# Designed miniproteins, single chains, continued (5): the designs that were tried, part 63

Each design is a single chain, and the fold is of that chain. pLDDT is the mean over its residues in the fold that is shown.

## One batch from the design tools (miniprotein)

Design m18323
Fold by ESMFold2-Fast:
Structure m18323 (fold): chain A 68 residues (1-68)
Amino acid sequence: MEEVLKEVKEKIDRLLEIMKSQSPEAQELYLRIALHEIDELREKGLISEEQAEELKKELEERMKEILE
């Protein structure tokens, strides 16, 4: 569980760095893909619902910082 969370957070960090250089349309697409992947991990039981919601919130908050 913790190992999966660490890998997901590292992927999110890399994704956000890539997104800083992308168009707004590409940023929205990447965000949707990342949110879907988090939902899949929750559905597979690899992370809890609380962990999935926390990761989604972090991703959306960090995306707002990039857009502003």
Scores: mean pLDDT 76

Design m18324
Fold by ESMFold2-Fast:
Structure m18324 (fold): chain A 55 residues (1-55)
Amino acid sequence: SKAEKINEINKKLADEVRQLRAEARAGKISGDEYFERLRELQKKHVEEVKKIEAE
C-alpha cells in the first residue's frame, strides 16, 4: 500500500538523520554541513512522499 511505502521512507529518513547526528557529534562534519545535509534529506523525503501520493 501507499502507507507502507511512506512508512518505509519515513524509517529511512530517521536512520539517515540518526547517522548524520552521529557524524556531527563525532566531529566528522561541521555544524554548517550538518544543517545543509539535513535540509537535503528533508527535501528528498518530501519529493519521495509526493511521488508516492501522486500514484
Scores: mean pLDDT 84

Design m18325
Fold by ESMFold2-Fast:
Formats: C-alpha cells, structure tokens, sequence
Structure m18325 (fold): chain A 80 residues (1-80)
C-alpha cells in the first residue's frame, strides 16, 4: 500500500540520518558504506514504487538528494 511504502521510506530516512551522523563523528568507512547503501535503497524505492508527480515523492526526492550530497562529501573527505 501507499502507506506501507511511506512507512518504509521513513524508516530508511531515519537509518540514513543515523549512519551519516556516525560517519561524521567517527570517520569510520563502514558507516559511510552503510549510509551509501541505505540511500541507494531509498532511491530505488522512490524510482520503482512512488508516483513521481505525488507530493510524497517530491518531498522524498528532495530528502534523498540531500542525503546523496552528504554521502558524496563524506566519501571525498575520508576515502579520497
């Protein structure tokens, strides 16, 4: 259902935020990798299961774009 998809998206957003926070605090590559994988799962969920014209999809896309940018910055800082 639409509600279940949104619930899964919200859980993955919380996970990504936490993984990014741990990566920023520790610099440990395992948290950067975890964040990258979680954000990839969010992007796949958005692309495959959401109507791209819906307000929910627009909000989720904006959040994913921000998370992808943070992951890219973390990779540059710690992985070069």
Amino acid sequence: SKERKLMVANLLLVAADYEIELAEKTGNPKYIKAAEETVKALRELLDEHFDPTSPEAQRLRARIDELEKKVKELKKKYEE
Scores: mean pLDDT 86

Design m18326
Fold by ESMFold2-Fast:
Structure m18326 (fold): chain A 67 residues (1-67)
Amino acid sequence: MTLEEKVAELRALAEKANAEGSKELILETAKLVAEAMLEQVREAGGDVEAAEEFVEEQLKKLEELLA
């Protein structure tokens, strides 16, 4: 899957966790997984800057949805 698909999967997972009722846990889980994905991109020698920008945008969208 592309990095975009992986971040979308993270967002979907966080939205699923929202059904469990913990917005804080959802956000923390999303941040931790996003950080792990960025580390993987760094290790693979991918475009970390583009990945960071995309992840930041998705996390902001998620935070807005949970607000």
Scores: mean pLDDT 71

Design m18327
Fold by ESMFold2-Fast:
Structure m18327 (fold): chain A 80 residues (1-80)
Amino acid sequence: DESIEEFKKELKKYKEESEKILEEAKKNGKKEEHIKELKEILKKVEEYLELAKKFAIEEVIKELEELKEEIKKNLEEVEK
């Protein structure tokens, strides 16, 4: 449970960070920095997903897949 709780805390941070970047880009205009930051978060989430798959932590895998999709959508929206 401790390892799962640690992952969930990290996922929450990445979700909040991704949402703030999207909001800032929409409000103040898109910058290359926003795209780079979202790509970095996406990479970290993908790394966690591979780790979760390696340890077969099913509950976390589903949450990571959903977060990955959300960040990809945010990235696509900012890149417009």
Scores: mean pLDDT 79

Design m18328
Fold by ESMFold2-Fast:
Structure m18328 (fold): chain A 70 residues (1-70)
Amino acid sequence: GEELKKKKEELFKKIGEIIGLIGDIFEIEKELKKNPDNEELKKKLEELKKELEEKKKELKKLEEEIEKLK
């Protein structure tokens, strides 16, 4: 029972990280709409999008691990 609980806690933490990254991406995209030629913001957006894809892969792995524990 405890292993499933621990994995669910890890899942909630990962979801929180993903929500945070989505928020950061929205803020950068909002700034880019005002300053579309800002190369530093474009680079930050690409870095955040890459980090989001990494976190999504980690989340999927955790979901698969939880499914196997059911």
Scores: mean pLDDT 84

Design m18329
Fold by ESMFold2-Fast:
Structure m18329 (fold): chain A 60 residues (1-60)
Amino acid sequence: MHTLTVEFDDEELARRFAEELNARDPGVTATVEGKTVTIESTLPVERAIGLALRAIGLSL
């Protein structure tokens, strides 16, 4: 199991990021707590994270 946290400056941005992750990969669970998103998956989620960040206007 892989667990990562991503911190945002905006609670709305954190919520959008979690929504994008949950919509793209059914094997990934993203939970929002304030400005922090906790990601749990049985698979590496680096690509899914990158795509979700891009979808909300952020990118590598």
Scores: mean pLDDT 75

Design m18330
Fold by ESMFold2-Fast:
Structure m18330 (fold): chain A 78 residues (1-78)
Amino acid sequence: DRERRALEAALNALAATVADIDQLNAANKALIETVREHGVDKERLVAAVAEALRAAGASEETVRRAAAAVAAALDAVA
């Protein structure tokens, strides 16, 4: 299952990058919802994660690192 592997890889990348549990939960929810609605679209998934993290009060450094980690994880399972 391609979508499942991509979702697992992205969720693992977020867990490794985002230390704040509320921010991580917001990013995880945005990622899962975006995959359900649009499938595995790298640009949409990265944007959704960045927006969720900012809304949850993450620093711009955390947003940048998490977005890069998710993008790299998605590329690795493609």
Scores: mean pLDDT 86

Design m18331
Fold by ESMFold2-Fast:
Structure m18331 (fold): chain A 63 residues (1-63)
Amino acid sequence: AAGLLARVSKDYTAKRPDELTVKKGDLVEVLEEVDEEHVLARLLSTGEVGLLPKSVLGAAGPA
């Protein structure tokens, strides 16, 4: 599969319609780096796609 798997390091609630709400310990697939501070990611538990701040992501690996 394309992309990287990353584990969410802290809870984050979406502040915009294009963002994901995630919980610490969630797994996301990083689809694209959008800018210096944000990635486009898919939440594996729900299949939802949206923006996440890079600061909420911890370890990354191949998807």
Scores: mean pLDDT 77

Design m18332
Fold by ESMFold2-Fast:
Structure m18332 (fold): chain A 93 residues (1-93)
Amino acid sequence: KKLEEGKKAFEAGDYDTAIKLYQEAAKDPDPRVRAEAYLNLGDAYFEKGEYDKAIESYRKALDLLSGATDIEDAVLQLKAAVNLVVAEREKAK
């Protein structure tokens, strides 16, 4: 799965490969997979210091999760919201 391949690249510190794989995962027909892909894409951009791209990716994840009704989606929503605030603070420095 592109999402899992992206996570492995991210864990290896290969953020460029992770970004590419997460961009492909963000095309998945499953909105939960897309939301997690955008969250992880934001994390990869954040690690590269590309805070504007990280912020936009986190916002896309939150948009996809705006109607969260189960615990798994709620957890992803909270992670995206927290990481968005952190990225905005880093950009403001």
Scores: mean pLDDT 85

Design m18333
Fold by ESMFold2-Fast:
Structure m18333 (fold): chain A 56 residues (1-56)
Amino acid sequence: SREEAIRLISELTGMSRENAERVVELLLEDPALAAGLLQREAGLSPAQVEKILALL
């Protein structure tokens, strides 16, 4: 669910819930582009990003 994705993003990246909500909006608009940003800017592994996408 969206709420599970927000929580997981916050837990994995340490970002605020508000920032995680914005990331979820980006993932819903362009999952490939947003996934790349999570890996490059937040340092998430491909496996962590895959877990987030699976919740959406």
Scores: mean pLDDT 83

Design m18334
Fold by ESMFold2-Fast:
Structure m18334 (fold): chain A 68 residues (1-68)
Amino acid sequence: AAAAIAALTAQAIAAVQAADVASAQANFAAAVAAIAASLSAAAQAAAIAAITAAIIAAANAAVLATVD
């Protein structure tokens, strides 16, 4: 479960860092779908929260990198 969360989160973070919003959204949606298919309801909630936090952190870092 932790390895799956890490791998799916890494794909979404990589897309955000590349400034590819469409790929970031697609990878996040795929990650959520994979989690929903393979994990219990409680594990799904934790996994989605972890991915969301990582994406927010990556997005904030990307925004800060573009600010003068």
Scores: mean pLDDT 67

Design m18335
Fold by ESMFold2-Fast:
Structure m18335 (fold): chain A 71 residues (1-71)
Amino acid sequence: MEEELKKALEEALRAAKEAVEKLGVEETEKLVEEYDRKFQEYSDKGDLKGATEALREAAELLRKAVEEAEK
């Protein structure tokens, strides 16, 4: 569980960095704001599975937004 959470966090941070480079800081912040809030709520409750899924969903959303912007 903890290793999965760590990998999901690293993946989300990597996706966010790419999104900032391609879309800019403001656009990236708008996309992740909901997931950052959900991640904090799940983490506060000790729901590591929910926190991990929120990070994975954020990473996929960011990658999709970058891919669409490149077209």
Scores: mean pLDDT 77

Design m18336
Fold by ESMFold2-Fast:
Structure m18336 (fold): chain A 70 residues (1-70)
Amino acid sequence: SPPEPVPSGPEVLARFVRSTGVADGEEQRRAAEEASRAARLALARREPQTGQVVDAATGERWEVEISPRA
């Protein structure tokens, strides 16, 4: 008997809209927390959410639209 398929977790799409500057230190952590909250809200409400992400290598902050996969 084959094993049951394991769900891959919540599926969201993040679309990068534009760079909004540079973030340092705690701003990177706060951006990650806000992105996580936006993804959870998008899944719970089934509606797109605007958020921000920070590239840890460059420190650049990006505005993103986070949408649940239909």
Scores: mean pLDDT 66

Design m18337
Fold by ESMFold2-Fast:
Structure m18337 (fold): chain A 58 residues (1-58)
Amino acid sequence: SAAKEEEELKKKRLELYKRLKGADEEKIVELSKEAVKEGFLDEESKKIIEEQIERYKK
């Protein structure tokens, strides 16, 4: 079901965010690209990840 699939994607994205918090900018980009290839990082998640990277950059 779509609702269940979205819930699972949210869980995967939260786990990704936890890993990103301690990672270098380079690692953040790499993890994001891998997540896109895996298909669980949708457009909205990409924007969130980009915001995180920008915040890190100041």
Scores: mean pLDDT 65

Design m18338
Fold by ESMFold2-Fast:
Structure m18338 (fold): chain A 71 residues (1-71)
Amino acid sequence: MKEELIEQLRKAVESGDTERALELLDEMKKRGIYPDIETLYELYRTALAKGLDEVVEKLREMINEVEKKKK
């Protein structure tokens, strides 16, 4: 479920598990499951604070995609 993937992603980001976080982001993208913009910004801030540069970049891409759909 969407909530389960988001929770797993939060745990991966919080633990600094870059590889796991990237796998989860790719799986979400493959399934068309995009977190809401608030959740994406929350995850982005956490990844940025932990220095997870590759995760930050993937989250930024997803944020841009969600914002495009809103506009």
Scores: mean pLDDT 80

Design m18339
Fold by ESMFold2-Fast:
Order: structure tokens, then C-alpha cells, then sequence
Structure m18339 (fold): chain A 72 residues (1-72)
């Protein structure tokens, strides 16, 4: 389903971001997360409304949790 594909995409992109953030400062990790969020939000804008809404909710939840961990 489009939602399953969105979950797989988010998981893969998160894994890539974590690999890129290895050994980076907190500020650099936050910058990479901001970059990823911006790229995925642009992608979401190209999707049908029903899929876009669900994907955006998943992305917002993921980014919120990661930012909370980085801020701790």
C-alpha cells in the first residue's frame, strides 16, 4: 500500500541519516534532521491528499521523537 511504502521510505531515510550523523556534533545532527524533514515534506506535497496526510503525521511523529532525544 502507499502507506507501507511511505513507512519503508521513512525507515530507510532515517537509517541513512543516522549513518551520515555518526561522529557528528549535536548541531550537525540537528541540521541533518532538518534537511531530511524539508526534503520529505517537499516529497509529501506531490502525493494524493489521503496518503499525504498519513505520511505527514508519521514524519511529524518521527521528527518530534528524534528531536526530543537529541535535546535530552
Amino acid sequence: SPLDEAVDLLSGRLEEMMARSAGKSLAEQEALLDELEAELLEYISTLPEEVAEEFRALLETMVRKIRAVLAA
Scores: mean pLDDT 78

Design m18340
Fold by ESMFold2-Fast:
Structure m18340 (fold): chain A 95 residues (1-95)
Amino acid sequence: EGDLALIQKKYEEAIKLYEKLAKSKDKKIQAEAYNNLGRTYYEMKEYEKAIEYYEKAIKLDPNYSEAWANLAKVYEALGEFEKAKEAQEKSLKAS
């Protein structure tokens, strides 16, 4: 269907853009790019990849409150409520 193909193309374009930004020498831009890759994969319901990219953002910036909050949302979607709670607590301490 045309609408689904258009949505898929938007995700592919977003991934390409953020993968390019993830190669930045600026660690802040790199962390933001990983957070945005995680969000893109979350919207695609590819939760394992979303977690991987949010964790990469957090490794670059452990005080990245938004990345921790986004990680909590993925764990909630997976039914891993204890991990979601821990990630939310990290988000609150990071801000």
Scores: mean pLDDT 87

Design m18341
Fold by ESMFold2-Fast:
Structure m18341 (fold): chain A 59 residues (1-59)
Amino acid sequence: MLEEAIKALEAGDYKKAAEYLEKAAKEGIISREQFERIELLAGVGDIEAAIEELRKLKE
């Protein structure tokens, strides 16, 4: 899920990335707060910061 979200962001597919992130939050892989933070960064066009946050959560 997180790797798939990263790949979607790298491809510019924000809608697909948001779907993976929402599913990850629903399944408890990330918190709602983490989901909202990443979604905000991607939504304002800061895709590099959104990917960096996801990589921190994946480690």
Scores: mean pLDDT 81

Design m18342
Fold by ESMFold2-Fast:
Structure m18342 (fold): chain A 122 residues (1-122)
Amino acid sequence: MAKKLMEEGRRLAEEGRYEEALKKYEEALRIAEKEGDKLLVAETLANIGEVLAKQGRYEEAIEYYEKALEILKELPDTPEVRLAIARTLLNLADVLEKQGKTEKAQELREEANKILKQLEEE
């Protein structure tokens, strides 16, 4: 089950076990792609990006976040999709700021905050 592998990957990432987390997310990605679960594919790509960012692999993290956003923006406009977009934009902004791309990071944070406000999240 792809969602279970994602939960295991998240736990491993929180423990700092990044390589093991990536292996769980890669397996989750394969299952999600086979099942045609585009939302789960995008969320898994974003989770891979987050682990890569924690490892200091910023260029790779950006690539995974951008792939996730490309998929998410083509999905139906649901609260779950909007939340996934906002979360991915905030994570992408953090990486861009670490690379000194502060203006682009601020633009993405403003977009994410507009989405979160529409979802009534504080």
Scores: mean pLDDT 88

Design m18343
Fold by ESMFold2-Fast:
Structure m18343 (fold): chain A 58 residues (1-58)
Amino acid sequence: APEPTQRQLTMNRLTNLLVEGKMSEEEAREEGRKAGLSDAEIEAMLRAARANQELAAK
């Protein structure tokens, strides 16, 4: 089976930290850029985190 890309692993990690409230959106943008994510990938990650926070009701 194909392994997830380094980008996907980084996005998943940052999304989990955002959902858990362990990281701010600003910190996630900085870490995403440091990891070589595009602005579009970072915004997609932030939208996914917001949706997950809403579903978790916290």
Scores: mean pLDDT 75

Design m18344
Fold by ESMFold2-Fast:
Structure m18344 (fold): chain A 59 residues (1-59)
Amino acid sequence: ELEEKLKLLEEKDKELEEKADTVTADDPEAWEILRLIAEAASRTSDEESAIKTLTELLE
């Protein structure tokens, strides 16, 4: 179960980077802040919170 959640985090993180490359030109400040928040969340032991944050950013 944890391995599957970690895999989702890696997928979401990659998608976040792809999306950041496209939206950065539109709103670089907001995207940079959201990315930093997502990275901080990903480093926690609470994988569900990290996945939730990344999913919201990728929407």
Scores: mean pLDDT 62

Design m18345
Fold by ESMFold2-Fast:
Structure m18345 (fold): chain A 56 residues (1-56)
Amino acid sequence: MRADLSPDAIAIARATVEALREARRAGEPTFSPPQLPDDVSEEELSRAVELILAEE
């Protein structure tokens, strides 16, 4: 785990990655991304997504 990322950002990133994988598995070209809360920035979410993808 990265101490510089909030648990909310990591949870949202994991949900986003899983939704994207599910959409690709189902052959769907689109999915609905989650709404970011006020305490999570787009940059923080991007970093969390990159970490999750690097774990795979």
Scores: mean pLDDT 67

Design m18346
Fold by ESMFold2-Fast:
Structure m18346 (fold): chain A 69 residues (1-69)
Amino acid sequence: MTPMERLEEALVRLRDAAAAGDETAIEEAQKEFAKALVEATGVSEETAERYAKQIADGLRRRAAAGEPA
């Protein structure tokens, strides 16, 4: 599996977790997405974690509004 494929899978898992409202799954998927982002793009771990949190928060808001993630 390529780093870009892992990033795509991690994003799908994060979206699914947010849509399900499963906070534990969201936390796990967020960490996995941050790791995949480092591997795919070479950004720092801190940058990846910040970006992953921003995406997770956005997906939570969409799920709360009744919009598909």
Scores: mean pLDDT 80

Design m18347
Fold by ESMFold2-Fast:
Structure m18347 (fold): chain A 59 residues (1-59)
Amino acid sequence: MAEARALVEEGVRLAREGRGEEAERKGTMGYILLQQAGEDAEAAAGARRVREAAREAGL
């Protein structure tokens, strides 16, 4: 699970940097892994955080 959480955090960071395509790729991989582990609420929260960071960056 540490890897899935790291991917979500990397997605948030990339979105804040304006790297939308890379942010979506990393974030998507992270929350898919969280969903596969049964962490549905954490996966949903991760997806929202990446989306909010992207919106704040103007993506």
Scores: mean pLDDT 81

Design m18348
Fold by ESMFold2-Fast:
Structure m18348 (fold): chain A 112 residues (1-112)
Amino acid sequence: MKEYAKKLVEYLQKAAEYFEKAIESDRETALGLVTKALGYLNEALEYARKILEVDPEKGQEILKLVEEAVRHAREALAAFQRGDYDRGKEHLRKAVEYAQKAIELAKKYLEE
């Protein structure tokens, strides 16, 4: 469990960093940064699934938060492609929020 939670936190922190950079960037740069962040979120999803195998209750809570971050990141990507830059940034802020909630929850499990 602890090793999976540690890796989950590492990948979620990287994803959040790239989303925060994307929020501050122009549209073209933001598209590349969101794509990188989605790569890190997909790695986080793999570790959330591994936690689910070991501890179904804790894993399901983490998985839901990471899945919400992925959903908002994909919505942001679609919005930027449509030229809806403000909506794209709103979805990126939500992706960061869900990633941070997943990090906090995983850190609590590392303290157990």
Scores: mean pLDDT 86

Design m18349
Fold by ESMFold2-Fast:
Structure m18349 (fold): chain A 88 residues (1-88)
Amino acid sequence: SMLELEILIGMALISLGVAELLLSKGIDPKELLERAIELLEEARSLIEDPEQRRRVEEYLRKGREYLEEGNYEKALEYLREAVRVIQE
């Protein structure tokens, strides 16, 4: 449902916001970024439009790649782009 999608997005945004705060304090945000990815993967599964779903997948893939490299700033950027596409 749209409500379930909105709740998942809200939870992901909270995780991303806390991750950004931790990063600004020199604290490892990895677990929160991983949680945001899990929430956004679940949100992606609720998207009915296949092209929108594909675009979200691409941003999530990039977010995972940067997270794996330890580039948390770029991971955060791409995960926020995934949220933007879901909200279209």
Scores: mean pLDDT 90

Design m18350
Fold by ESMFold2-Fast:
Structure m18350 (fold): chain A 88 residues (1-88)
Amino acid sequence: MEEKEKLIEELKERADRLVTEYRGLGMDDQAAEVEKWRDELIKKIKESTLDEARRIYEEGMARLDALEAESPIAVLKAAVDKTVERIK
C-alpha cells in the first residue's frame, strides 16, 4: 500500500506544479481541469492493484507531458509575448 502512496505523492506534486504555473499565467480554466484530472487519477490509483496503479501512474505522466506539449504550449506562447513586453 505504501508504494501506491508514493506514486500518488509524485503525481500530485507534478500536477500541482502545473496548476501553479497555469494560475500564474491567468489560465484558471486549465488549472481547474488539471486539478479535476489529478483527483480522478488519484482515486483510480487508490482503487487499483499495485500493477494497475503503476500503469495509471505511467499514463498520467505521459498525459502531463502531452498536456504541456499540446494545450498549454500554444496558450503559453501568447502569454509569454505579453509577459516579455511587460518586463522589457
Scores: mean pLDDT 73

Design m18351
Fold by ESMFold2-Fast:
Structure m18351 (fold): chain A 82 residues (1-82)
Amino acid sequence: SKIEELIEEARRLLKEAEELFKNNAPIEEILKKVEEALRKAREALELALKEGDREAAREAVLIEAGATVLRMGAYVRRKIEE
């Protein structure tokens, strides 16, 4: 389904962003992946809510939360100069 595809894509992007963060990649690369993951998770959430898919909605919310935390971490790292 489109919801499942969006969740899988968002999860993959978040995992890639997490690996970039752990490897001290440029902040801009991390933020690009995080923003893509957030967009896909939000799209999945909107569709899941429209279709009444509670489990998919919960999964999308968890991915969005993880991406938001990672985004904050990247911004803090940029501000504190690592």
Scores: mean pLDDT 87

Design m18352
Fold by ESMFold2-Fast:
Structure m18352 (fold): chain A 87 residues (1-87)
Amino acid sequence: SLIELLKHEDPSVRAHAALTLGEIGDERAVEPLIKVLEEDEDEFTRFNAAYALGEIGDERAVEALNKALKDEDESVREAAKRALEKI
């Protein structure tokens, strides 16, 4: 499943899974996407996780998105800000 692909060894696969889950609006992906946003070493994968959480719009993501406002990567910080505006 797409949720299982969030744990794939290839960051490109994880990034695409995160984006697709956001586009579908799969609420079951919220907690897995929060883990990706908080723990993934790949900035592009974290960016897509923040974007996906914003598209899904689930309040469970609010704490993780607030933490992501201080992410090392500027694009991840901007994605988190935009996601919070949608929730």
Scores: mean pLDDT 89

Design m18353
Fold by ESMFold2-Fast:
Structure m18353 (fold): chain A 68 residues (1-68)
Amino acid sequence: GSSLRKKILELIGRLLRLIGERLDLERELKEAKEKGDEEKAKKLEEEIEKLEKEIEEIMEELRELEEK
């Protein structure tokens, strides 16, 4: 029914939001590295790693839903 479609759309929406956040953080990381701001760069790298983990988890959940 429609419940599976709603779950897929919610996961896709969350995935797109996280990808957007990751791209923004990657831009900030590049700027921080160009300015020599090592402390900011380290914090941004940690946030990017967190987002990459969440993206992988959502992608795996989407894969499992598409196999059915």
Scores: mean pLDDT 84

Design m18355
Fold by ESMFold2-Fast:
Structure m18355 (fold): chain A 108 residues (1-108)
Amino acid sequence: FSREALEADRWVEEARRKMLENLQKAWDSKDPEEREKYAKEALDIAREVVERSGHPLGEEALKLFEEAADIAVKGGSEEDRQKAMELVEKAAGLIGGGVDRAVVERHR
């Protein structure tokens, strides 16, 4: 694995954390405009990560990030928030360490 691949994995993990932070800010906001703003910022971060990863599953990951952002815009219940967090984790796993680390561990 190249230094670039290791940097990309760390970047995906950092972007995942930032996306979750922005989704949390959206859920904490009672203003629909603020919720939409934070959800859009989270989605913009996800799009940049997907585009730069170049991963074959990038489009599938982006759809999961879009679903999580849509849940945040609607506000939702605690159950909706948990679902959105699960979608973010699944999306990050598709394009980041989840798939690549499993392959490395399995074939080392």
Scores: mean pLDDT 70

Design m18356
Fold by ESMFold2-Fast:
Structure m18356 (fold): chain A 63 residues (1-63)
Amino acid sequence: DIEEVEKKIKEVTQKILELRQQLAQAKKAGASQEEIDKLQAEIDKLEAELADLNLKLAELVKS
């Protein structure tokens, strides 16, 4: 359903924004490479999920 996909897109987008803020703060604070890599990996996973959700939304809108 379109509304459910849109809700999930909003949730994933908010999580990405929060993690990007955490990554920026971690870099500014001189965090370990392990912490930076962990945050980047989480962002990458959510960005891949967001791309999949946007593809699903596009197909639902075309239907």
Scores: mean pLDDT 85

Design m18357
Fold by ESMFold2-Fast:
Structure m18357 (fold): chain A 81 residues (1-81)
Amino acid sequence: SAEEEALLAKIEKMKETYEKFKKEYNVEDPKADEEIERLIKEAKEALEKGDLETARKYMEQAEKVILELYAKAMEKEEAAK
């Protein structure tokens, strides 16, 4: 469905954004990497089953982890000035 395609596109964009972010800010957090990978995998699996609600929940959780890492990286940049 269009909703499934939109969610899949958001997952792929989130993965791309996270990889670019890690390279740009030299972020290394193995625990966060593992959690984000797991959440994205669970979101994709939910989409394959047609469970849009569960897919959205996993995506929101992955986004929160990424935003927390982004906040930490920004704090380090400010401290380095």
Scores: mean pLDDT 79

Design m18358
Fold by ESMFold2-Fast:
Structure m18358 (fold): chain A 113 residues (1-113)
Amino acid sequence: SMEKELQRVIEHTRAAAEAVREAADEAYKNGSGVSKETLDDIVAAVESLPATIRAMLKAGLYKSVKEALEALSRAQGGPTGELIKAIADALLKGMTPEEVARLAREKVREIAK
């Protein structure tokens, strides 16, 4: 059901948001190649992902969580868009919360170089 799919996104997003926040904090401490504003935007985008998907479904633009994730996997928009794309793709592939968190952390480290 849509509700179960949204719950799955919430669970995976919580783990990913924690990993992204930790990686962003570490990058900032170690002289990140991107601004603190960019790091804060990245964290906020991941934390708001379930609300974004719910808004996409409510607007009637997409009929399922899968369609919304497919749209997000095509997203462009610099560092934030790249991270959201990677998380959406991982969710579409059925990766575990731990796997999504690991990929998100690695992507933040890559962006912060």
Scores: mean pLDDT 84

